# Designed miniproteins, single chains: the designs that were tried, part 78

Each design is a single chain, and the fold is of that chain. pLDDT is the mean over its residues in the fold that is shown.

## One batch from the design tools (miniprotein)

Design m2693
Fold by ESMFold2-Fast:
Structure m2693 (fold): chain A 65 residues (1-65)
Amino acid sequence: SVGEDLRALAEAVRRAREELLAAGVSEEQATKITDEMAEAGLRALSREGLEAALRVIEERLREAL
């Protein structure tokens, strides 16, 4: 369902934020990065589905670290 997909996407973004903060990224920069991740993830979810959205978040997290 859309609700379950949105929950999974939100959880992935939350975990990405925790990893950025643990790596020493500032709260301001972590917020900017995760906002951009959420926007890109929602776009991918709408066009290609949940697996593509989760891959986008993972790729952006790797690029940020």
Scores: mean pLDDT 88

Design m2694
Fold by ESMFold2-Fast:
Structure m2694 (fold): chain A 86 residues (1-86)
Amino acid sequence: MERALTGALELIKSEDEFEREIGLSMLLMLASIALTHAEKTSPEDLAALARALREAARIAREQGREDMARALEEKARELEAALAAK
């Protein structure tokens, strides 16, 4: 999990718009899968995903993508709530 999240975050930091969209899509897909299977997702993986989404939101805000940053922050809250329920 950590390695995949690091890779996605590096793509989001890229100067290439296509690579940024790939990185965002990877993070959102991983978060969606983890939330769908929250009972089977480890607390460590939920925490790592929430941190990665928070970092992605910070990067998106720096890029002027405020709506994307808010969407990423909401997804991080969902992961944090799932973690708290364990």
Scores: mean pLDDT 81

Design m2695
Fold by ESMFold2-Fast:
Structure m2695 (fold): chain A 79 residues (1-79)
Amino acid sequence: YRVTVRLRGEDPLVVDEGAALVSMMMSVLGGDYSRQVSPTEWEAVASLPSLEDAEKFAALVLKTAKGLGLEAEVTLQEA
């Protein structure tokens, strides 16, 4: 299961904080890739072994983004 994450905000420092938190979660759960798309936009992809793990990761990302006032797009695909 592949989870694609995009974080977007108005403040680059807030986007960096969100990216750092999601990157920490990915280091535990099995992240594949991350990049800074722009100062205010960050993207990551995680490959997870089960739908349950993918859903938990997506929920945690969305909760983290909401707590920071960031926009988050999360897409889940079978891979």
Scores: mean pLDDT 78

Design m2696
Fold by ESMFold2-Fast:
Structure m2696 (fold): chain A 60 residues (1-60)
Amino acid sequence: SVPKPIDLSILSKKRKEELKKKMSKIIDDGIREGRPSRDIVKEIYKLIEEEVEKVKKEKE
């Protein structure tokens, strides 16, 4: 199987900035809730995957 890397190149500069803001909020919220860093990182990766899928749908 060819693992598709998370292709951030399809995201505009503006979407990358929005993604960074969302990631920062997830980190802040996770720390407040006392969640381990591993769980916070998993949530961030899911957010990135969702943004990539949104862009793919917009291209259709």
Scores: mean pLDDT 74

Design m2697
Fold by ESMFold2-Fast:
Structure m2697 (fold): chain A 87 residues (1-87)
Amino acid sequence: EKEIEEARELQKEIRERAAALAATNKGPRAYLVIFPPEDIAKAGVEELREKAEKLLAEAEKAGLSVTAVEASDDAAAVVAALRAANA
């Protein structure tokens, strides 16, 4: 599926940029949740690409250290991870 392939490319792009920011920026921490390719394709690859690029650019300008968090199939686990990160 072409949209799934585009979603996988977007995931790679986001992971690489987040890792670079986490390695170089030691400022306040921000968490970026990366969802499965199927969810990305359903939401719109182009729209999510634009949002991800904007968020990463804003984090870089703000000096934020970005940590990528992998989303699980269990929505409750994702919520728990976000709460733990904010606590």
Scores: mean pLDDT 68

Design m2698
Fold by ESMFold2-Fast:
Structure m2698 (fold): chain A 66 residues (1-66)
Amino acid sequence: MSTEEKIWKLIDEGKYDEALKMIEELLPEVRRLRSVPGLLSLAIFYKKLGKTELAKEYLDEALKVM
C-alpha cells in the first residue's frame, strides 16, 4: 500500500494526528523532488484536514511545475 493510500485511510478513520505525522514525513521528499503528484496529494490532504492556506500553497506550487 502506498504512503498516500495509508494517509487517506487515516483521514477516513478520523485519525488526523497520525495522518498529519505521515504527511510531514512526506514533505522532505516531495520538496526535494518537486513531484506534481506529491504536491497535489499534499494539497488534497491539507484541505481535508482544514489547513486551507497550506493546501492552496502546495496546489499553486504544483501548477507552476505543470
Scores: mean pLDDT 77

Design m2699
Fold by ESMFold2-Fast:
Structure m2699 (fold): chain A 95 residues (1-95)
Amino acid sequence: MEARRRRAEEHEPRIEEILREVGRERMEEAVEEAIAAQKPEAEELAKDPSVDKKKAMLELLEKVAERVAEKLGREDFRLLVLSGLLGVSVEEVRE
């Protein structure tokens, strides 16, 4: 297995645990709403060549994770959602 796939496998059980606690439909709705809220900002950033797009995308993903955690009423879910969006372990997101 490649390192990226191995890391995705490591946090996959935690995502399933969140889905079990919150419910799949509620999680999907929160993620869709958070992504939709950030789409206009992402589109403008994609068109501006003077912006550091990698840094801007990371900040947008962090905002998406924060909105999902807020909608679910669980700040501790922010790191788990962000790790899932980035495809890395929670430990790497925490650092």
Scores: mean pLDDT 64

Design m2700
Fold by ESMFold2-Fast:
Structure m2700 (fold): chain A 82 residues (1-82)
Amino acid sequence: SPAREAAIGALEVALQYLDEGNREGAKTAVQAALKAVREADVSPEDREEAIRHLTEALKAIDEGNVEAAKQHLRRALEALRR
């Protein structure tokens, strides 16, 4: 699915931005992943899990909790790769 690959790519970009300390870049990438996940060819359960983790990652980024943000992004990646 092009949407699934777009979501995975955006998530990998978000993780890279967090490693670089670019919080605004990470937020933009997570928002792109959220948009792509809605159209991704995955189960409804995996889609809801990915959306939940992406939403929590945005909150963690806003709170400056980079480690929590990375954990949520990794969980979203796991859901999308099932």
Scores: mean pLDDT 88

Design m2701
Fold by ESMFold2-Fast:
Structure m2701 (fold): chain A 71 residues (1-71)
Amino acid sequence: AAYLAAGERGDPADAKPLVEALTSSDPEVQRAAAQALARMIRRGGPAGTAALKEVSKLDEATRQRLSLALP
């Protein structure tokens, strides 16, 4: 059971909606989604893996923007 992920701030199921928000035409929505995805990826675990898989489907410019959001 993926219950080992219960201690994570992010749910793996949140990755897809956040990645879709990165393709929004609203720059503020893109920034918020990039920051949330960056936190999931940096933390790792199932949520981080899900976020990386969804991000790999994005165009290169969007992936570069996400990379800049990683602290």
Scores: mean pLDDT 64

Design m2702
Fold by ESMFold2-Fast:
Structure m2702 (fold): chain A 91 residues (1-91)
Amino acid sequence: MKEITELIREAGRRAAEAARREMGLRDPDQADGVARSVLAAGEHAAYLAEQGNIEGAVRTLRDAARQARAAGLDEAARILDEAAREAERLA
């Protein structure tokens, strides 16, 4: 439980930083907003994992990855998808 929660929280932070960098190259005015959105999704997924809702956490991460990919934030999407797969593997 703690291992999965920490993995998700760390992935959320890494994905938010990737999103900031990727959006900053395209539209710097949007960079902080997309980074905060990705971070919030990661924190929500970590909260669900802490409550024992691994299925909900994985779904939240995958939904965030789809949104990031749709926005062209491919590195952020990859980090979120990898975290979702790893959380499922550890559950």
Scores: mean pLDDT 87

Design m2703
Fold by ESMFold2-Fast:
Structure m2703 (fold): chain A 71 residues (1-71)
Amino acid sequence: REAEAAALEAEARRALAEARRAIDQGDTVSAQKHLERADELARRLLSLGAVDAALAIGREIATLRKELAQL
């Protein structure tokens, strides 16, 4: 369970990094796709009881969505 949560968090962090690269490149479609993936993984983390990790990922998603909206 802890190993599963750690794997999901790592995958969410990779999705966030890919979203940031897409935003930097002006690729709004890819950015949206990566943010959707990170959001899905954050919801799964929350269902596993990894609340702190899910909240941290959710906050980063909100920040990146704000940056995307300003493009």
Scores: mean pLDDT 85

Design m2704
Fold by ESMFold2-Fast:
Structure m2704 (fold): chain A 84 residues (1-84)
Amino acid sequence: SMEAERQAAIAELDKALAKKEAALAAAKSEEEKAKIEQVAKVLQRLKEAYEAGVSEKELLELILEQMEELGLDKEEIELARKLL
């Protein structure tokens, strides 16, 4: 069901956000911290969109392209692509 898929997506975004919180705690430079914070903000906006039940595929695809430019790891890019 769409609801089960939405809940699964939110759970995966929560895991990704927790991973970013850990990465932020481990970051050694202000530049690295700023990049992690920008990625976390995009992930948070995706979670809020799924929680609101609004999923505009084209908008999410554009957000994912921006996340790739921000230097996300392969697991985060794959997670985001699965949520499209």
Scores: mean pLDDT 71

Design m2705
Fold by ESMFold2-Fast:
Structure m2705 (fold): chain A 66 residues (1-66)
Amino acid sequence: AGAAVAEKLRAELLAAADRLAPTDPALSQRLREAGEVSERLALEGRIAEAVEHAFATALQVSREYR
């Protein structure tokens, strides 16, 4: 369970980071770092925290992007 959640969260955040990289490298890097943190939390069995961290970072990036 944790591995599947980790893979999905990292993949989605990395895809978003790749899309933002040409326009905003700083926000891209933040999404990439969030993907790594969420993957680690999910692999540790902290699934709720992994999902919440990914969601909070995506929401924050969205707000900073207007």
Scores: mean pLDDT 79

Design m2706
Fold by ESMFold2-Fast:
Structure m2706 (fold): chain A 77 residues (1-77)
Amino acid sequence: DDAARKAELVAEAERLAEELDLELEPGVKYTLLVLARRGATLEQLRELAAVIKEASKIPDAEEAIRRLEEALRRILA
């Protein structure tokens, strides 16, 4: 069921945030979990989390997204 899958995903995202020793917004936790499932290392996820926090200071969503896309290519290369 969708509710069970969603609860499992939330639990996995929370465990990942604890492993990274970072306080992150839910959307950020889910993004990092997706990348971890694609093979990203904890070090790569920590670097990406730092970029996400910096991008969150940018009021222009389009600019923030562009910076995140560039960071994904650099960190996950």
Scores: mean pLDDT 72

Design m2707
Fold by ESMFold2-Fast:
Structure m2707 (fold): chain A 111 residues (1-111)
Amino acid sequence: PLEVLERVKEAAEVLGMEGLKRIVEELIRSLEERDYERFTEKLVSLSFSAPISAAVTRAIMKQRGEKDPKVEEAVETLLEVSNILQPIVDRVLRGELKPEEAAEEALKALE
């Protein structure tokens, strides 16, 4: 689980997205502090921010006619984590998961 979050943090750094990097750092910190309410809040933020960041980056690269393999890998990492987390976040937003349950399912999904 931590390895995937560190990879997402590296992707945010490659894309120059400080806000996204901060969200991931807060997710990692919340896990270390066992603050599952904050973890779930930041998980929701990541689920929305990651696909937006990926889409914006792809649009800019296409407009410039540029192709950077490292940037494309970072974009794919953001899309992958978004796809993994979306079903969990949807259940949180429907009130079907408590913070501790959302954290457990996210940690298992990120293995």
Scores: mean pLDDT 84

Design m2708
Fold by ESMFold2-Fast:
Structure m2708 (fold): chain A 55 residues (1-55)
Amino acid sequence: SVKEEVEELIEQVKKETDVKKRQELAQRIAELMKQMSPEEAQEYVLKLSEAMAEA
């Protein structure tokens, strides 16, 4: 599902140390979030922000 793919990509962001690759993963997540409801997309934006802040 789209949600499962987004969650997997967020986990990849947490493990990625290269800033450019993290940005590419974030762009992919943003494209997938267009297929979700606005409320669901907002939840994953927060999770992505937290993942990026952890590195």
Scores: mean pLDDT 78

Design m2709
Fold by ESMFold2-Fast:
Structure m2709 (fold): chain A 88 residues (1-88)
Amino acid sequence: MISEEELRELVLDYLKSQPIPVTVDQIADYLKSKYKLEEVSPELKKRISRILEELEEEGLVRRLEDDPSVSPEVLEGLGPEKYYLYVE
């Protein structure tokens, strides 16, 4: 099992490496590939979501839906999935 600290570092490093906003599913797929996991568990996705919320509180990450510069039409085009981007 990945530790909370290790997971936080991996999520942050992945976000820093991506030039575009990413979803929880994309982060989970990256971790699956890197660690050769058989499948992405709902628990792993829940842990990633929690880490993203903590990083947002720290000002390091922002949800695209919470960015006032992003139009509602763009958010509608992205569907129901939440997108995150590195800010700092």
Scores: mean pLDDT 73

Design m2710
Fold by ESMFold2-Fast:
Formats: sequence, structure tokens, C-alpha cells
Structure m2710 (fold): chain A 94 residues (1-94)
Amino acid sequence: SLEELARLLLQTAHENKEDPEVLFQVAGVLEVLEKQLGEEKLEKLMRENLEPEEIKLIEKARKTNEELAKEKDPEKIKKIIEEFKKEIKKILEE
């Protein structure tokens, strides 16, 4: 089911919350699932399966995915990813 897939993705994000690549992939798939499950259902699943800081990481990953989709320069792409890694550390060490 789509709900079970969403729970699996949220669990994967929880277990890999320091991995930017995993967070980007999870955020991207959750955005697609949100269109089918609805915003209220996905928000409930996130609250039940993630800590507040982990929800912030998913939201930041979504925003970073949008930036990466618009960027053509490999050096700038690398810098965006490095900045996201710093943001992960900041959120988790607060």
C-alpha cells in the first residue's frame, strides 16, 4: 500500500538522517506520494514516525531538491550539497 511505502520511507529517513543523498531521495518520493495520499495523511504519518528535527530535515531536503533541479554548474551543485550537510549537522546538534 502507499501508506506502508510512506512509512518505510520515513523509517529509512529516521535511520539515515545524516545522509543527504538518502534525505533527498526520501523527500522526492514523499512529494509524489503526497499527491496520492493527501497532505493531511502524509503530515500525520510524518508526525507518528519522525522527531520534529527530522521533519525539518525532510522539509529542507525538499527545498534543496528544488534548488538542485535548477542548477547546471557541477561546482555550484557540490556547494549546495555541502551547505545541506552543514544544515543537517546544525539541526541535529541543536
Scores: mean pLDDT 85

Design m2711
Fold by ESMFold2-Fast:
Structure m2711 (fold): chain A 73 residues (1-73)
Amino acid sequence: MSEQEKEEKRLGDELLTELRQLVLQLRQQGASDEEIVRAAIELLERAIREYEESHPGFAERARRLIESLREAL
């Protein structure tokens, strides 16, 4: 595995941890499923913009996750 692939996996793990924390926090605040999905998509879109040029594989996986979230609600 290349250094780029290792970094992309690390970024993915960090992003998933942040997403889980965000979902838990919003649920504790009484947010609706729609509000939670919207916040998750915004977080993913921000990550894509930050890393799309340096880590395209990470950005591609984040885009796929956004599509899955949009299909869920």
Scores: mean pLDDT 80

Design m2712
Fold by ESMFold2-Fast:
Structure m2712 (fold): chain A 92 residues (1-92)
Amino acid sequence: SEFERLMEEAKKIAEEAEAKGLSMEEVVERLPPLIQYAMRAAKLYAGMAPEYQKEVEKKAKELEELIRKGVPLSELTKKAEEIAEIAEKGAK
């Protein structure tokens, strides 16, 4: 599956960055866009208004269903980007 390959690639990137002594922020910048969007949304989540938290939770469940169905990586990345955009609006 494309998602499993992405997770293996992310692990390799993280291991290489750790070997170079990079900060967590620098490691994140090297990760695939899907994972970057997911981490960004997670960081903002606790500071969001409740209505935006509910929208993020709904979209996160949709993302989980798409992963389970084996949807192409481009579609997963687009859904993760939507979640990050909602999180940014909710944190303002």
Scores: mean pLDDT 81

Design m2713
Fold by ESMFold2-Fast:
Structure m2713 (fold): chain A 90 residues (1-90)
Amino acid sequence: SEVFKLAAEAVKLGKENTEENRKEAEKLLEEIERMLEKLGLSPEQKEVAMAAIKAAVNEEGVEDYLDIEGNEARKKLDDALEHIEKADSS
């Protein structure tokens, strides 16, 4: 999936935490958000997916984010990921 490839690249850039890498990661996050919109995710699914990706980029970890936001966010993230996978396989 292109979304997962861009997310992995943004996370890698976030780990190096330079001015240049921060700007590149921001561009990738904008690209990911546009792709999620094109895949037809709901606003809520898009918000949860983007929040999880941003947490991973900042090395906070997706699990820490989900523990803070609770089961509702985890379910919405799972739904968003399933939607992305189904769109990618179609």
Scores: mean pLDDT 66

Design m2714
Fold by ESMFold2-Fast:
Structure m2714 (fold): chain A 83 residues (1-83)
Amino acid sequence: AVEAAGQAGLETAELVREAIDELHKRAPQLPLEEAVRIYEATARAMRDMAEAMRSLGQTEASKAFEDVARYAEEKARELRAQL
């Protein structure tokens, strides 16, 4: 049960990472402020998921969500530099 949650978490983190990459490809077609807000909101959601996975003892899934959060934060920072 808990192991199934960890596996689902790992799969979800990978899907979110792919979604960030797709959004980044389309970012020039979005208002920069809106793109930054989306990345920052995504990072916060990923941080919350990392904490939830850590609470379940799913260290690998927690780290995967933290990695995706950092990636989203990096993309937000890159776009903020253009504001």
Scores: mean pLDDT 83

Design m2715
Fold by ESMFold2-Fast:
Structure m2715 (fold): chain A 81 residues (1-81)
Amino acid sequence: DIIEEIKKESKTDLEMASKLGSLAFDYLLEGKLEEAEKLFEEWLKYYLKAYPDSISEEDIKRLKEARERLLEGARELLEKK
């Protein structure tokens, strides 16, 4: 499992989030939307752990909305003929 490999190699929650976010974006570009969504969920978990003191509920909502917009945009691009 690639997520478990990233966990083994990452030394901080921020490094974990960075690697998961990059991989999620790569999967998004490859059209692997289900895998990208799972990676974005894991990214959000570690991102929140990295910045526990500086992120509000409004910021969390904004991050989730940004993720959903990226996934929707990718779906639209994959359906373009």
Scores: mean pLDDT 74

Design m2716
Fold by ESMFold2-Fast:
Structure m2716 (fold): chain A 94 residues (1-94)
Amino acid sequence: MKISKEELEGEVAATLLLMEVSIARKLAQQGKEDEAAEVIDRVMERAKELYEKGLLSPEQLKAILEGLEDVAKVATGNARKRAQEAIDELKKLL
């Protein structure tokens, strides 16, 4: 199967965003709410940008949303608030 440069860039970007979501979850579990919130905001802005440019598939965006929903389940305070806002914003794109 031949992978286009754009498809490869999208796959790499999706993988990196899912890694950032995992970092946000770990920070939230450690009670680092503000640090987790900063990572969540970065993930949301980048996922939105890439999806609007057609570089993320709907399935890749859904995987990122599922990861953010998992973060929201363990997060408290500012991190939970930012995770819920990110979920709401990204769901509007689908």
Scores: mean pLDDT 84

Design m2717
Fold by ESMFold2-Fast:
Structure m2717 (fold): chain A 87 residues (1-87)
Amino acid sequence: GPGSEPPMSEEIIEEQKEAVEKAIEMIKKAFPDTPDEDLEELRELMLKHIEKGILPPPENILALTEELIEEGVSLKDLIEGLKDSLK
């Protein structure tokens, strides 16, 4: 029947938060010279995306992070993209 469904369960949201923390750790381990300020900015942006319900599922967050590390995608480009999707 027609009805409003919640965008995501609270369990998925908590798993997304954990995936964000793991992604930050993975980036720091792969690029140890990355400034903590950039890592903190990335974390804050991803948390804002969770609040808006637009962050990918936890598995996709980790997979995308691994792809970014392996392909050498700029962390700055990722931050810029996340900012562009927020006001």
Scores: mean pLDDT 73

Design m2718
Fold by ESMFold2-Fast:
Structure m2718 (fold): chain A 94 residues (1-94)
Amino acid sequence: TDELVKGAAMAGASAGLLEHSGDPGGARLYRGIANLAVNYIRSQGLEVTEEQVQEALDGVREILDLQKLSDDAREAALAGARETLERLVEASKA
């Protein structure tokens, strides 16, 4: 599950960044990828812990910092990651 949570967070971050950059088609694709992880967690009854969420978010921040994005672009990517992680937690509790 750790790799799924991290991968989904990255997909969410990519969606947020692409939407901010004016690529709604790319944003929809990466939201679709994130939704596959959400649906898998729900269908398998897998647990998503607060520790996994924090580790995934920290990993996203580290990668974004390496890219030296504008503050607005970085915030858009982080918002996408957070939204995806919240959906994973909700799916794990269903």
Scores: mean pLDDT 86

Design m2719
Fold by ESMFold2-Fast:
Structure m2719 (fold): chain A 94 residues (1-94)
Amino acid sequence: DLARGEELGKEFEEFAAKASKGDPDKAREELSKRGREVEEQARGLSPEAQTLIALSVAKSAGKSEDLKMTNALVGTAIGLIGAAVDRELEERRR
């Protein structure tokens, strides 16, 4: 499922780049909504796939000029990394 993680991450980066070329207020709403959708889709994936998606989200956050949007996307990326770490730890306990 690494390929799926790479695909979702790439789609998010492309979406963020496209949204950022439009109205900044609309870009914020669209990126926030897409970030939530990606986080939900990532919950069923391996820790490695979740980490790849988190890196793509963090990369998009770094390109944002809106501090509140950057903070929201960084929060999503940290959440994905945390979920991946928790999954890895649960696997080790079993």
Scores: mean pLDDT 73

Design m2720
Fold by ESMFold2-Fast:
Structure m2720 (fold): chain A 60 residues (1-60)
Amino acid sequence: MVGDNRPVFEPVRGADGRTYRNEGERYLDEASGRPIAPMGPDDRTLDLDAGRGTRASGAD
């Protein structure tokens, strides 16, 4: 249970359909629980916001 720190930002959808938790500085994979370091122009893993019109607003 990772409840020590309240999540401030909303979770984002990954390119693989996975949900990543955004803490405001790093993305934490809910499945792995590890932070994803944003790379440069090669948005393969960090294709969360690099997509064209990929709106990841969770389940509304």
Scores: mean pLDDT 50

Design m2721
Fold by ESMFold2-Fast:
Parts: structure tokens; C-alpha cells; sequence
Structure m2721 (fold): chain A 63 residues (1-63)
């Protein structure tokens, strides 16, 4: 999965769920926001954290 694809998936997470996602991943909400805005590359996350973030985004995306 490309950095752009991972960023787009993370952007589908509703703002109200950012705190829960950040807690589940063990990272600050500000890091998730910076990835969403393009300030930080998703590849800066460890492979496990990145995969977990993508999985959570898919589960929380409205079909």
C-alpha cells in the first residue's frame, strides 16, 4: 500500500474517533492529524502501527 493510499484511508476516520484510534495505536492524536494533512509520511510509523491504523480506518469507514 502506498503512502498516499494509507493517508487517504486514515482521512476517512471521523474526527470523533481520532482519540480512540490514537489510544489503540499508542501514538499521539497530533501524529495522526499530521499524517492526514501530509506533514508526516505514513511510512514514518512502524509497519505494525501502520497496518493497525489502516485496519481501524477500514472498520470505521461507512460503507
Amino acid sequence: MSDEEARELLRTIPDEKWDAVAEALGIPVSVLRDIKSGRISPSSLSPGVRAAAVGLAKLEASP
Scores: mean pLDDT 68

Design m2722
Fold by ESMFold2-Fast:
Structure m2722 (fold): chain A 86 residues (1-86)
Amino acid sequence: MSKQELIEKAKQLFLEALTLLKNGESVDKAQQLAVQGLDLYKQALGEKGFKAFLSFFENLLGEKIDPKNPSKKFIQALGTLIKQER
């Protein structure tokens, strides 16, 4: 995948995760989609870019982000920002 394809696929996964949370569906499934999206973002941004991305949200949310176990609060914030970008 190109860098742009990785980013677009990750955004799709984050929007799907947000939709599941908004519909009151499985939190576990939403977290799995968000983990997949974060893995793609790490591939696209590289280690330094990915750390900067996580630090931005950690500062915004006042919580440490585990990319293998993202919180509902993080998924909602990320998905909402991506939705507003479109």
Scores: mean pLDDT 82

Design m2723
Fold by ESMFold2-Fast:
Structure m2723 (fold): chain A 98 residues (1-98)
Amino acid sequence: SSLAKELEKKIKDNQKKLDENSKRVTDLENTLLQNNAPASKRREVILLGAELGILEMELYELKKLYDMGKVTEEDLKRAEKIEGRIDEIDKRIKELEA
């Protein structure tokens, strides 16, 4: 169905964004540790990494529904919410990398 194709695209796009941001969080955490950055900044990066992990799990649940052929408009809205939160995390990572 059209909904299944749209959800498939959003799952793939969000997975790519999660993979890219998870790598950047890991790289940033290591850089901040090596540079003896403030504990508050290091803690924030760790918490962003944890949230990316939760979003990965939520995206995996949507992938299971897609694989089962059980796709609804509500699932598409869930994918859009995941994307919005990833974009907020991406913006915050960029600020912390500055």
Scores: mean pLDDT 88

Design m2724
Fold by ESMFold2-Fast:
Structure m2724 (fold): chain A 87 residues (1-87)
Amino acid sequence: GMAEIQAAKERLRGLLATAQTTTDEAVLRAIVDQAVEIAERHRENREVLKLALEVVKAVLSKTTDRDLILHAIGAGLRILGLLLDLE
């Protein structure tokens, strides 16, 4: 319902804020994993998918770890695919 969507958006905004303030690669990896989980749970909601993609983009701007970069790129492509399925 609307309450679950608002909670998902609030969670993603929190993840975005954390991604913007941390340089810890383990924290950045956990942020990517959580953003994908929220995106897949709410795959029908365009705003949630767009916000999840912004979280993944923020992580990509913060990391130099090759494995995390590849993981985040894969996550971003998955979210983009879900977004394109909507229109």
Scores: mean pLDDT 88

Design m2725
Fold by ESMFold2-Fast:
Structure m2725 (fold): chain A 87 residues (1-87)
Amino acid sequence: MIQPVDPSLLLRFKPELQALLQEVLPGEEYSMLQALEALLEYVEKKGLFDPEDPGVINLKGTELGKIVGKDKVTTVELIEAMLKQIA
């Protein structure tokens, strides 16, 4: 079960997600807000927002899709998947 996290608490993620976050924001640990901002910047840089539905993120064939285990997610589902990747 995902536990509530303090947004000011510094978090370390599992190596696969950590590597993606480090492509955007170099660091070993992130606050929840920093991790979320880095994750959304990663999505934007890779052009993963669905052009037909901007509320949907297309992860098919991506490294982030392998981590999340889904081809398409909403921003909320992506945040939930990120929380599951906390080490």
Scores: mean pLDDT 78

Design m2726
Fold by ESMFold2-Fast:
Structure m2726 (fold): chain A 65 residues (1-65)
Amino acid sequence: KLLTVEEAERIAAALYLLGGLSPEQAREVNRLLIENPDVEEALRRVKEVVSEEQAELLERLLRSL
């Protein structure tokens, strides 16, 4: 599945609010999701910049789309 820009923005916002990301991390996650619209590649990329716990939350959020 490919993410839309709106889905990427909503996911980054949800991680910021629920996952405890800093504003800098939230911007980086949003950028990575927009640049990597394929869900599996996006997950791989985001896992490099967030904690394992935050990555698990991201996976749950992506499954809800």
Scores: mean pLDDT 79

Design m2727
Fold by ESMFold2-Fast:
Structure m2727 (fold): chain A 74 residues (1-74)
Amino acid sequence: SALARAFIAALEARDYAAAARLLMELDPSDQEAVEEVGKYLASRYPHATREEIEALLNARSEAEARALLERIGA
């Protein structure tokens, strides 16, 4: 999806603020977009735990998503 691709591009640019905002726009019912994001996160951040990735995908605010992205990207 366009949102998933934009999110991945923001992470590649290390723009965690933009990535957090785009993640909040992601529709949880868009299975293809959620799967694309999940696969990217698992492959790019192999040190991140399943719990950390799930917390990120369940973030309820841009601030929470940004803090989690900065943590797993460290």
Scores: mean pLDDT 80

